# Designed miniproteins, single chains, continued (2), part 39

Each design is a single chain, and the fold is of that chain. pLDDT is the mean over its residues in the fold that is shown.

## One batch from the design tools (miniprotein)

Design m5329
Fold by ESMFold2-Fast:
Structure m5329 (fold): chain A 83 residues (1-83)
Amino acid sequence: DEEIEKLSSLPLEEKREFMIRKIQETYGLPRELAETIVRAHELAASSEDAAFALVAAALERHTGARVRTAAELEAALRRLIAA
């Protein structure tokens, strides 16, 4: 896939911007939340717990719902996407 090869060879800044825009376009999410998801993906390589906490905090700010478990994280994301 030529898109994957291009993505892997891009500077880190351009790779992040591409991922942010793709998340916004695919899910209809606000840019700040898409940026948080991309950052969480980077953090997941060193700590899945830190990645979860970052996304959970962002979802709580946007939805007002508490996010403590993976199931609650998924429910909050579905609610935001459906809105």
Scores: mean pLDDT 72

Design m5330
Fold by ESMFold2-Fast:
Structure m5330 (fold): chain A 64 residues (1-64)
Amino acid sequence: DPLVEALRLLQEAGEAVSPATQAKIEAADPDNPESVAEVLRDLAAQSTNPELQRKLRELAEKAR
């Protein structure tokens, strides 16, 4: 599950999730690949960690 993997990566990196991004995660349909991919791109865009940004973008592409 790409969202579960993304949350694990954020936890390991110690990064906070914004309220706006949390709302997007909750609104995401796990059965809709585009919905999941959009959330993962938003998580990547808000991260300042280059490795985390790369991994989140890869997860977004895999979710399609």
Scores: mean pLDDT 75

Design m5331
Fold by ESMFold2-Fast:
Structure m5331 (fold): chain A 55 residues (1-55)
Amino acid sequence: MPSVEEQMLAVLREGLEKKEPEIVILNRLREIAVKHGLSHEEMVALIARIAEELK
């Protein structure tokens, strides 16, 4: 099973590649975070870290 970071990174990359609206990508990331029991603070920190990895 891929990690939460790997699942979120895959969703973000796929959404950007398909030119999905930011709100659609963000909702998918939130679904993964909720499924894995992440708090809002943890989700925001993880998304910020993943965004840095895409640079």
Scores: mean pLDDT 75

Design m5332
Fold by ESMFold2-Fast:
Structure m5332 (fold): chain A 69 residues (1-69)
Amino acid sequence: DKKKKEDILNNLKLMGVPEEIIKLAEELIKKGVEVEKLLEIWKEFQTLLSQGKEEEAFEVLEKKLKELL
């Protein structure tokens, strides 16, 4: 679903995620990675942010996205 993928990218931009990580997510979308896999990573990221673990959240987000490349 194209709209779900765009919604994820827009939410990342609104949360102030670094452009390099946003570009990584865009590449995964272009490669046809399943939306469900991106949503799992995004939920893990949000869970870490809700726990006040902002630095860990960004590290896990980047690592998980790179593993899918």
Scores: mean pLDDT 77

Design m5333
Fold by ESMFold2-Fast:
Structure m5333 (fold): chain A 99 residues (1-99)
Amino acid sequence: MVRVTVVALPGSLAEAAELAAAARAAGIQSAGALLVTPETADEVIALLANIAAWLAETYGRDILVVLAMDPSMTEAQREEARARALAAVEEAVAEVLAA
């Protein structure tokens, strides 16, 4: 069974990218490290869900999704974006694996 984990890091895209690289080195597939802003959250979440679904279908291994949160975002906005990303990724992965 493929397990999905979503991590939201405040600020640095570079730190998010390092976490994603470390996960890949450990044999965990990463849907990437992308910057989330309030204006781009919907597009970034949709892109990550599509990438995660492709990784699940292609490799069948655990998936880590890493979000770098724009420093302008409030704590509530960051948590909402993380929760939405988790729900979207889990739905997309479950749909692909049920096929």
Scores: mean pLDDT 76

Design m5334
Fold by ESMFold2-Fast:
Structure m5334 (fold): chain A 99 residues (1-99)
Amino acid sequence: SKAEELIERAREIIREAEELIRRARELIRRARELGLADLVVPLAERAIELARRAIELAERAIEAAKRGDLEEAEKLLLEAEIELGLALIELGVAERLLR
């Protein structure tokens, strides 16, 4: 069903965001060890914040889909995908600064 498809998309966003948070936390640890915290930590922390927002939006999308509010679920998923995309950009910049 359409609701099941939206729930699966939301679960994938949550999985990707949780992985991004793990990567960002490891990057913060490495940046501190290398004396590059001032350059990298703010970007990695921003990536974590954006990824957490993506998780919250995706969780709300699951609840909307379960209620049969497919229009709200699709809107929330789009917002979650945008937040996750921004998180990936911030993390990518932070990773490049460590090279």
Scores: mean pLDDT 91

Design m5335
Fold by ESMFold2-Fast:
Structure m5335 (fold): chain A 87 residues (1-87)
Amino acid sequence: SLPPVLSEEQQKFLGELMKEIMRVLEEDPSNMEKIEELVNEMIKKLGKEVTLRALGLMLTSLKRDKAPEEVIEAAERLYKKVKEELE
């Protein structure tokens, strides 16, 4: 088991931002500017490692639930971008 990394307030903030990112991806996966803005807010508040883990879990869920190909591709691009910024 992982130690608790996030406060209750941080967990709520993560959940709200992830919900917003998912909404934008599903409504307009080409709107990378808005998606990147939301991801940058998450990085600023929660850090890059938490953000990368959250995006990885989102990508896994989208693939499991057989989301549209455009949504999966946009999520993969986003995940790779954040991962490269950690290297």
Scores: mean pLDDT 79

Design m5336
Fold by ESMFold2-Fast:
Structure m5336 (fold): chain A 76 residues (1-76)
Amino acid sequence: SSLPKIFPGPTHLFSDEEIAAALAAFGYGHVAEQVITFLRAVGVTEADAGRVLSWALSEAGVPEELIPPILALLAA
């Protein structure tokens, strides 16, 4: 179900440190700055988190097989 569209200002669903740590855990810490830049440019909401994160990770060159485990680590 679609939640009401709420814009709570700058949405920092994940910190830059959390994103960098998750990427580093899978050997992709070197693209963390690029992923963070993409996420901050677009914005991440709880409703769109999986889609936006998958897009940003793919655009930064993270292999598709690593995207689900990185998302799972960020959700933990």
Scores: mean pLDDT 71

Design m5337
Fold by ESMFold2-Fast:
Structure m5337 (fold): chain A 89 residues (1-89)
Amino acid sequence: EEEKALEAARRADELSRRLAEAYHAGASAEEIKKLAEELIKALDEVAELAAALARALGLDESYAPLIKERTEELKEEARKIAEEAEAKE
């Protein structure tokens, strides 16, 4: 489970970077929306595995609620980026 949590976190980080790069490069709304959807799915998995991620990072499990809050913030940000990209076209 801890290994799965680390993999989900790495995937979310990579997708977050790709989404930011695509947005700044003026990529199509379709591409930005696809990246945002993939990021949201990865963040949902991180939230589900929050306690395992905390353990994998050497943190106390009491950090799991904070990880879940942060993933919700990032999901909202990704949704807004996708909406703004659609409005641009």
Scores: mean pLDDT 82

Design m5338
Fold by ESMFold2-Fast:
Structure m5338 (fold): chain A 91 residues (1-91)
Amino acid sequence: MAAGLAQARLYEEIARLLRLAAFNPEEARREAERDPEVFERVLALINEFLAQGKQIAADTSLSEEEKTQLALAQLDARIQALLEQARAALE
């Protein structure tokens, strides 16, 4: 049966919401709250991303440009990993 499709859709939705978090983390959190299937997982990832962002912001040794680049690199890596998991679930 289509269990792989349901799992792939879950990972794709998590990746979509993490991508949205790069533009508007508050809105991404609200969207995650609407979907009970993704709610807990997306909230955990968004909270981790926000915590890392606060830690980067508190680092006085980094420039504003370096902080932005580091945050974007971390987000991109997470999105790519989730999309790979979605692909594997369809196999």
Scores: mean pLDDT 71

Design m5339
Fold by ESMFold2-Fast:
Structure m5339 (fold): chain A 81 residues (1-81)
Amino acid sequence: AKEFIDKVLEEAKKKMEEIKEEALKNKVPFSEFADRLLEVVKEAVKKVLENPEVSDEEAEEFERQLLGIFAEEETKYRKAL
């Protein structure tokens, strides 16, 4: 279900962006910011794994995209500190 995965990725991106804006405003330490992003990653993975319509190929592509988003947001936050 590519449409389902795309929606989960979009919701994860939006949540990570909201967490980043709040963390930057409140000068949250990098470690606390990373922990907050990991919770978004865990929820996204859970949603995909619980959906029986998701194929192994779709799950692998989802994992690659989700990890890429996570790494990019960590890098951006570290540079903004």
Scores: mean pLDDT 81

Design m5340
Fold by ESMFold2-Fast:
Structure m5340 (fold): chain A 100 residues (1-100)
Amino acid sequence: SPEELVKEAVKLVKDPNRDFEKLLEVLKEIFEQKDPRYKGFAILLAVEWVNDSKNPSVEELEKVLAILKELAEKAKDPHIKRLALEAIEGLQQKIEEVKK
């Protein structure tokens, strides 16, 4: 269920033990939903995870960037496309900072 996927994603984002691969899987499943509201929440959760992570690896950030880019390319809803593009820009800046 899309609601259960969102609840799982929220739990994974807030989990200090970080199951990144499971979070990535759940985010991908939410992005395949038809309702743009769930996609919007998943974009915000991805951004929250990036901002709240103490030491995100470049590889982890690039994996999140890849799923956001795929969403932006496939998105027909202009609001979701805009949110994804804004998240992509912020994440690219974060990757540059982490590489320093």
Scores: mean pLDDT 82

Design m5341
Fold by ESMFold2-Fast:
Structure m5341 (fold): chain A 100 residues (1-100)
Amino acid sequence: SMAEKTKREVLERWVTELLPRLAAGDVAGAIEVLEEIRRLLKESGLLDPQLEQDIEHLILILQGKATEGGFTLTAEQSRELLAEMQRQAPEYVARARALL
């Protein structure tokens, strides 16, 4: 179905685009991927209110890190950000980890 295709694409982007950019401290790139994921989910009618709030919260955290350290984070800041994302989006992160 289209919904299953969109969920698969979102999970693929989370694993192949979002997580590597966060690990590399690429805040600008991570924000772009999260905004694209939100767009895909919204256009397909799969963006529930809690998931929309979780994605928006993650974007705000990333924007805050960008104002403190620029759009590139240190290895320590990247680890902290990955841990925060694990807390804020456990369903998507757990599913992404199962594919790694």
Scores: mean pLDDT 70

Design m5342
Fold by ESMFold2-Fast:
Structure m5342 (fold): chain A 113 residues (1-113)
Amino acid sequence: SIDDLINEIKKIADEEIEKYRHKLTPEQIERLKATVDDLINIIKDYLEGKITLEEAIERVRERYADDPEIADVAIQLLKAIHRLVEEGASKEEIINTIKEGIQRIVDIYLEKE
């Protein structure tokens, strides 16, 4: 189910953030968690058919207007997810693609002062 997929993604996101807890301030961790959680919610709405790809991209641009590098990663991820869904890709391929996107967002946060 979509809920099972989203729950697995949330677990992966928490694990990726925890790996770098010691390299980030508490404020950076809270912002990173909010950034990733909001992206997961946009992905969920898209996968459930509540929004189109175009609407998902618009939400990303609005939410991450102050972080264009994060917006670009999130848009690329949404486009990759769309392609995989249209091609009938496995749940594992979709999860791995989202995990790679989350890892890129974490890396961006680690590069910020």
Scores: mean pLDDT 88

Design m5343
Fold by ESMFold2-Fast:
Formats: structure tokens, sequence, C-alpha cells
Structure m5343 (fold): chain A 92 residues (1-92)
């Protein structure tokens, strides 16, 4: 499986659990969800998808952004939403 295919599957999973992260900027997420935890490198799925369309961005840089997105989601989402994101891993 290619890294691109893995990223696409991860993006679709995130969109199902936290659809707003795909349409909002970091500042808009913070305004709408003040309960979300502050992290060192906050990034939204919108920014990840924009980076994927940017030919100056390496696949490694995009993967780093996905990791940063996951760190923010795992710090901020409810237990039920976190379980849904991790469900595939726990079923293995």
Amino acid sequence: MSVEELLEKEIEKIKKVAPEIATLSVEEVREKHPEWKEVENPVTLKEVEEAMKDPSKSLEEVAKMVVDLYQWLMASLSQEERIELLKRASEL
C-alpha cells in the first residue's frame, strides 16, 4: 500500500469522526471548541489537504502534519471519538 493511499484512508477516517477539522482553520477550531487542548503544533485537516496539493511540500512534511493533527485530536476529542479513530488498531 502506498503512503498516499494510507494518507487518503486516514483523512477519510478523521473526516467521519471530526468533520469540522476538514473545513476550519486552527483559529476557527479554537473559537468553536475552546475546550480543545492547546498543543505545540496545532494543524487542521484543511491545512493537511492544502499541503497535499502543494507541489513544494514533500510527502514527509505532509506525514508530519498528519502526526501533529492526530496529536491535537487525541488530546482534545472525547473518549468515544478517540476510540472510533483507534477502532481499527484495536481490532488487529
Scores: mean pLDDT 75

Design m5344
Fold by ESMFold2-Fast:
Structure m5344 (fold): chain A 70 residues (1-70)
Amino acid sequence: SLSRAEIDARVDAVVAAAEEAIRRDPALRARVEAEVAALRAALPTEADPEARYAARLAVERLTAALARLA
């Protein structure tokens, strides 16, 4: 299993990659928004606490990143 620090680091890497991709190609913003919406919709059905934590953290940090890029 992954520690919270390991999950945080992996989520941060994904968020940084998404921000960089959108800065290079703003058209990718809509795709990232759709992926965040899909993750948010899946949260209530995720039974694994670690996977649920990772998905929640990804939604929160990607949402904040999208707001900064607006």
Scores: mean pLDDT 85

Design m5345
Fold by ESMFold2-Fast:
Structure m5345 (fold): chain A 79 residues (1-79)
Amino acid sequence: VPEAVFEAEGETEDEAVVRAMQKAFDAGLRPRRVEVEFDEETGKYRARVTAVPGDPRLKGVRGETIEELDREAVRAYLA
């Protein structure tokens, strides 16, 4: 199954992860693996989300926190 990787930066771990997951959902893909690391060169967190083909309904998923995104993704996917 083809996987896609989305990356984003943020001033906090949660911000970076939310931004990367949002990119995956905007593409209609389902996040499967999330990695976050601190980039000492930029002083920011970098998140890397590996996503797999999902449902176009995922493009409507929005949230400010990881918990909100996960909850809304489950709702969209199961609807």
Scores: mean pLDDT 73

Design m5346
Fold by ESMFold2-Fast:
Structure m5346 (fold): chain A 66 residues (1-66)
Amino acid sequence: SEAIALVESLPADTSAFGAIMLLSLEKTPAARRAADVIIEEADKTGKPIYEIKLEEIRDAILARLA
């Protein structure tokens, strides 16, 4: 899917916040869907989104977008 491809294109070392900011530049429904899932999965950790590495939640995000 386009949303999965967008998440896989993100830098491996980015934070959840960084990922959301990069996705905001794409201006597509797929990017918005990916960002929403990242926000929701990040929120489940109880940590601020700028402290969460995308890699920590990547598998959960990709499973949810499948």
Scores: mean pLDDT 83

Design m5347
Fold by ESMFold2-Fast:
Structure m5347 (fold): chain A 89 residues (1-89)
Amino acid sequence: DLIKKGEEYLKKGEEYRKKGDFVKSAEYYILAGDYFYEAGDYVKASEAYNKAAQDYRRAGDLKKSQEARQKAIDAGLEEAKKSLEKYKK
């Protein structure tokens, strides 16, 4: 179950965030986002990628922060496409 794996990695990201390890936190949030994206849950994927972008920024990795933000935007666009497909006859 891709959703269950995404949720497990999301919990690991939250744990490392609380410990102040923003690099590991962001890495786990990317993994969570990747699993949610593969499952077609683009909303959860976008949320996980945005958390990764925040934590990479806190860690001073601006390049990885921007890459994670782009992944969140791409997931949001896939959700928008999925929504539009529902209204195509």
Scores: mean pLDDT 86

Design m5348
Fold by ESMFold2-Fast:
Order: sequence, then C-alpha cells, then structure tokens
Structure m5348 (fold): chain A 68 residues (1-68)
Amino acid sequence: GGPLPIKFYLTALDFNANVARAVRVNVAAGVPEIALTKKGTKYLTENGIKTLEEREVMTPEARALVEE
C-alpha cells in the first residue's frame, strides 16, 4: 500500500511545532511516511532525530529543519 497519513497526539502549540518539525526532519532524511505512524511518532518524540544522526542519514535539509 501507499504511505499512511501521519497522526500524532499534540497537547500544546510549542509541542505541536516541535513534533511537526521532527516529522519534517525525518521525511527530509528519507524516512518513509509509513514509519511515522503511531509507533513512528513515539519513536520521533523519544529518539527519531538522534537515531537518524546515528545512522548517518541526516541530510543538510533535515539538519536545517532541526536547527529551525
């Protein structure tokens, strides 16, 4: 099947902005949207950005979004 829509639970505006940025970073680093499902969202909020850096798949575009 095609990629699934990203769904995540947000409680505050600043938290929403940080989660949305993390999603953009992962997409820019080549993580498929399907990986950003409920399980992927938890992974993003806990370790997603660090894991992309550890895997050395962090692109300049993804890094710029992290620094935004």
Scores: mean pLDDT 45

Design m5349
Fold by ESMFold2-Fast:
Structure m5349 (fold): chain A 79 residues (1-79)
Amino acid sequence: DKPIEFFEIHIAVDENGKPIGLKLIKGKVENGKLTYEERLFKDLDEAIKWAREEAKKLGYTDEQIEKMIEYLKELFEKM
């Protein structure tokens, strides 16, 4: 089976439902085992930097990375 590698992007909220930042998750499913790394970013530029570096390591194309960054910007504007 081919390993499944993914990125997830969410708005993180506090106990009162107020946005506190962007939560980025990079994960891998291999041989039925899930492993992941989760990071919280309060700054859009830091979120973009980490997403670019990690997506590039996972073999994402420049076009795919730019689409991911546009989505990060859209989520940040909704906070």
Scores: mean pLDDT 80

Design m5350
Fold by ESMFold2-Fast:
Structure m5350 (fold): chain A 83 residues (1-83)
Amino acid sequence: SREALEENLRAALTELALASLEELGELLPEQKALTEELLALARADPEKAAALALQVVVALVLAKQGKLEEAKAELERIHEKMK
């Protein structure tokens, strides 16, 4: 059913958020503690992680572009939403 496909998409978005946070921890070693806290929060609330997955990907893209301060600011916004 469409509902089963939507549930599968939610699970895929949660996995995308988790993978993106792990990569962000590697790219932003000074923010390691924040990314580890965000990983713990995402594992505790997978539905919320799924809802924020695209915002986590934005932070990752910014980090890969060398926009480290912008990536950090995005991670801080994500942290406020995950609390």
Scores: mean pLDDT 88

Design m5351
Fold by ESMFold2-Fast:
Structure m5351 (fold): chain A 95 residues (1-95)
Amino acid sequence: MSEEEEKLIEEVLENIRLAMKEYGMSEETIKEVVERVREALLAPLEDRDAEIKRVARYVHQLALDEGLSENDALILAMQVESSMREVRKEFEKLA
């Protein structure tokens, strides 16, 4: 993995961590989500879309479980999915 790709991944993971903290999610849940996001971004190319969608659904469910409103949980899940998809587009530009 290039230094540019690694930097993009770390930047997205930090942005996701900050967003989840802003919504008041627990440190344990944030850590688990960040690890799953990293794994999804590093998945084989053919599996990445499925893994990104899986992580977004997982974030939505965890947010609801931690007491976020349906609207906040949906917005957070959409933000996580969008951030992951944006990193994929940046990887295409580096190739």
Scores: mean pLDDT 81

Design m5352
Fold by ESMFold2-Fast:
Structure m5352 (fold): chain A 73 residues (1-73)
Amino acid sequence: SSDFIADMMIGSMQVALAVYKVMDASAEELKKFLEKFEKLYRETKEKYGLTPEQEAEVERIIEEVRRLARERE
């Protein structure tokens, strides 16, 4: 179902962010990750749709990546 796909995407994004935090990823690595995340978000939203709650979670993750990338510049 679309809900399952969206939840799996969000879960995968959360795991990836946690790994990048633990590995002390560089600003450059985080910026590349951000581009990948924004593309995945757009594609999933267009193809499957997202609830407002799911969109809020994805935006929160994206903003966390942006913040970390900026802090590590």
Scores: mean pLDDT 81

Design m5353
Fold by ESMFold2-Fast:
Structure m5353 (fold): chain A 67 residues (1-67)
Amino acid sequence: MTTLRPEVSDAMRQAMEEVVQAMDQLVEKFHQMLSATGEQRQQYQQQTNQAAQRYLDAWRRVQRLRD
């Protein structure tokens, strides 16, 4: 059942899922940052920044797969 067409669709779906997961993590970390104080807030801020970067990278991957 595996063919080139399904593989392309599967890769796109996985890439989109990565975008959704990255956004979900970004939102989650942002909320945790808002609830945290002191050093813990700084740690969540760094994690939020990393999640934002992953989100951007995932979108670029989607664009590349669409090409």
Scores: mean pLDDT 76

Design m5354
Fold by ESMFold2-Fast:
Structure m5354 (fold): chain A 94 residues (1-94)
Amino acid sequence: SKIEELEEEVKELVKKLSTKVDPETAELLKKLAEKAIEAARILKEAGKEEEAIKLLEKTKEFLQSLLETPPSEESVKELEELEKEIEEATKEAK
């Protein structure tokens, strides 16, 4: 499944980032990934598989960007915006 593949890729990116960032940032990224995976699962169960894939791909791209560029104030805002998108996607899964 594309969703299962993306979930594993997101988990691997969090593991890599956890060795490169401070513990507080690592915990925030882990929570973001867990929320995204849960939201994608809910979306898939609701028949919105394409939306689930898109959400996980956005999460993956954000995490990949942090591996290439050190976290900045802009990165924190992107994380907050992504968390809000995840929460809204979960609410619309009915």
Scores: mean pLDDT 80

Design m5355
Fold by ESMFold2-Fast:
Structure m5355 (fold): chain A 80 residues (1-80)
Amino acid sequence: MTLEEIEKKVREALELVKEGKYEEAAKIVLDLSEELVKKYNLELSPLETAKELLKLALAMGEDEEVVEKLLKEIEKLSEK
């Protein structure tokens, strides 16, 4: 998976947040995080990886309020 593919999936999730599709957005980021952990044998958990992807979104100039809404839904889903 390329950095451009990662950025594209993160942006797709943030657009879903703007549309009010919070659970769908959180699933995209968590699924991506699980894929990255398995494929690259990361020492991070999927939740920790998701948090790093959201930091990347902020670095890309994405809205902090939208990113915060997505983070809260990811944390909620990860507790299941």
Scores: mean pLDDT 80

Design m5356
Fold by ESMFold2-Fast:
Structure m5356 (fold): chain A 70 residues (1-70)
Amino acid sequence: SSMRRQAIIRSAQAAIDSLRAGDVTAARFAAKELEELGETEAARRILESIDAGDYAGAIAVAQELIARAS
């Protein structure tokens, strides 16, 4: 649905903005929101990248998700 698509875009953008700001806690929260929206694989990859200290990788996954949802 368009509402689900907009929620995915907003949560993915929140993850990107939080990581760019150094707010890892907010980024993890955004990834959990993506999981609840059914984007379980993208959420898992974002969380794994964060745990590895690979914030650029986490941002790339979120950007790919936004592009796919657009």
Scores: mean pLDDT 89

Design m5357
Fold by ESMFold2-Fast:
Structure m5357 (fold): chain A 74 residues (1-74)
Amino acid sequence: SEEEEALKAVQEAGKAAYAGDGEKAVKIAQEFVERSKNKDLAIEALDSVATVATHFGLDDTKEQLNKLKQQLES
């Protein structure tokens, strides 16, 4: 399901963030957003990854994810 794909994307992006690879976390989240047909799931996934990035102090990653979210909400 798309919800399962969203969860997988969040988990993989979260692993990248845990490893300190903020660029990879953004890439995984963006690739999910681009293939997802469900805007609400894409926004939720971006929020989840941004929360993980914030927890690990990846401020630039958090800002990039929030910008992607704002673009979807517009």
Scores: mean pLDDT 84

Design m5358
Fold by ESMFold2-Fast:
Structure m5358 (fold): chain A 58 residues (1-58)
Amino acid sequence: MKVILGRAGAELILRERPDIPEEVVRSLLGREVDAAELGRRLGLTVSSAIAVGELGQS
């Protein structure tokens, strides 16, 4: 499943997951990527990656 990490999702990750480097989150911002790939990059489960990707549309 393809997802796009929007500003809202990125802000949420930076707030809830301070263990994830800001540069990694920023490098994925606005990029269309597979949810599994997003999860692998951010150290999240596929379900969490999908949820975070959907938050970009809120």
Scores: mean pLDDT 73

Design m5359
Fold by ESMFold2-Fast:
Formats: structure tokens, C-alpha cells, sequence
Structure m5359 (fold): chain A 90 residues (1-90)
């Protein structure tokens, strides 16, 4: 399920950031999370779709950010909205 893939990508990106992992890999994971969230939004109920679109927006901003602290904050916001979407679908 695309939302589960988005969640996994965001969690992995956050862990890599905290471990001082490669910026290129974090950027790739953030982009993947955005793509999965956008795909999930196309098939989601309206309430969940709004949260998924917000998650994708934050994940895209995280991919474009050059500041590790800003990137982490944006990924945490993406995670928050993915969690809200999952709750709205269950």
C-alpha cells in the first residue's frame, strides 16, 4: 500500500539524518515519500487525501532543503500528516 511505503521512506530518511548519513540518500528517500504520498492521495477518501497531499508537500520541501535541521523538521511534519491520513482511513 502506497501510504505504508511513504511511511517507511520518511522513517528511513529521519534515521539517516540522525545518523549523519549521506545527504543524497536522504533526498532520494524524501522524494520517494512524496511520490508515494501523492499516489496514495489519488485513491484516498477526501479527508485522507488532504492529509496525504500535505505529507507530499512537506516531503518535497525536505528533499529541496539544504539545512539538516530544517530537513528533519519537514520530514517530521510529513510523518505527522501521514499518520493523520492513516487514522482517517481506519
Amino acid sequence: MDIEEALRAVHRAIRLLREGGPPEEVRRLAKEAAEYAERAAEQAPPEAAEYLKKAAEYAKKAAESEDPEERLRLLEEALKYLSKALTAMT
Scores: mean pLDDT 84

Design m5360
Fold by ESMFold2-Fast:
Structure m5360 (fold): chain A 90 residues (1-90)
Amino acid sequence: PVEPDRTVEIPEEEFERLRRLALEVLTRRGVVTPEEVEEIRNAKTISDANRLVARVMRRAGEGLSSMEDVVAFARLIPEEAARLEALLAA
């Protein structure tokens, strides 16, 4: 039994978009291993993906705890923001 409210709060397309952007940021920064990329890609819920991202960011010494935080932080850097926009436009 899966909690429907958690799935409905963010559509699957938006979850996949957020995951793709977060993985791009994490891999570009070199803070995530291929094994961790696969774990995040295989996460079935946003909560599970955010738990994995928080683990990676804690190891990297950053206070970010979710895919949303990682993407928002990257958007503060003009070069990274432009790259994320290009990914969304493709």
Scores: mean pLDDT 73

Design m5361
Fold by ESMFold2-Fast:
Structure m5361 (fold): chain A 74 residues (1-74)
Amino acid sequence: MIVVDLEALKELAEKGLLNEELRKVYELAVEKGVSAVEAIEIYSEEKFPGDPVLAAAHATGMVIEMMGLLSDVE
């Protein structure tokens, strides 16, 4: 089980492995002082206001992508 936190996103950003959306999530997490997962939820809700199902699906997809990238980082 990989603990996804702000430091993990920072390492991915430094290695150039973050896509544009994950980079924005990292910036949002730093700006608001929240966890990586919380930043993903905030970003997804702001991207899809009034569509909680689409926001949740997007957030889930971003978490899965981030976990996949972290598993590729040795």
Scores: mean pLDDT 74

Design m5362
Fold by ESMFold2-Fast:
Structure m5362 (fold): chain A 65 residues (1-65)
Amino acid sequence: NKTLTDKEITEVQELYNELKKKGVSDEEAIKSIAKYLEDKGYIKIDPEDTILEIVEKIVEAMVKV
């Protein structure tokens, strides 16, 4: 799996803030961020993933191991 750069982390934060300004819920914002990262090839979301599993995948992509 690819790890996000500092620039990409900033882009994710900006996307989250934009979604919150549009009045979407935290859960919907998390799902939107997850789709953004999947489209960019940083994570893979399975149809059976819970919100907690999606958050874990996002956090792992943001942290260089």
Scores: mean pLDDT 75

Design m5363
Fold by ESMFold2-Fast:
Structure m5363 (fold): chain A 108 residues (1-108)
Amino acid sequence: SSALEQQFAANVAEIEKKVAEFLELGLLTPEQAEKLLEIATEILRKALERQSPRATAENALRGAIIKLEEEGVISPETAIKLLYLLDGYSLEEAEEIVRRMEKAEREK
């Protein structure tokens, strides 16, 4: 395989791993997980074709999460939790952050 093909395959494997983790944590339905994988893979493919320095699994997943939330496929709460998990937070930490955000909105 070319270096580009190897880079694509490695990043797709990381996307698949993260999507599986989100599904196992109960944050996504199987249908939502499939859509996330498809959109993230397409974002990655296009970024690599453009020789973008941002052509990474993490950036593709971030873009796909935002797109799914904008399209109403996932809730804003779910999108925030997934983004914090990508930042290296635990599920418990991500849920606490969302709880604090919801409390702040209620106290306005």
Scores: mean pLDDT 86

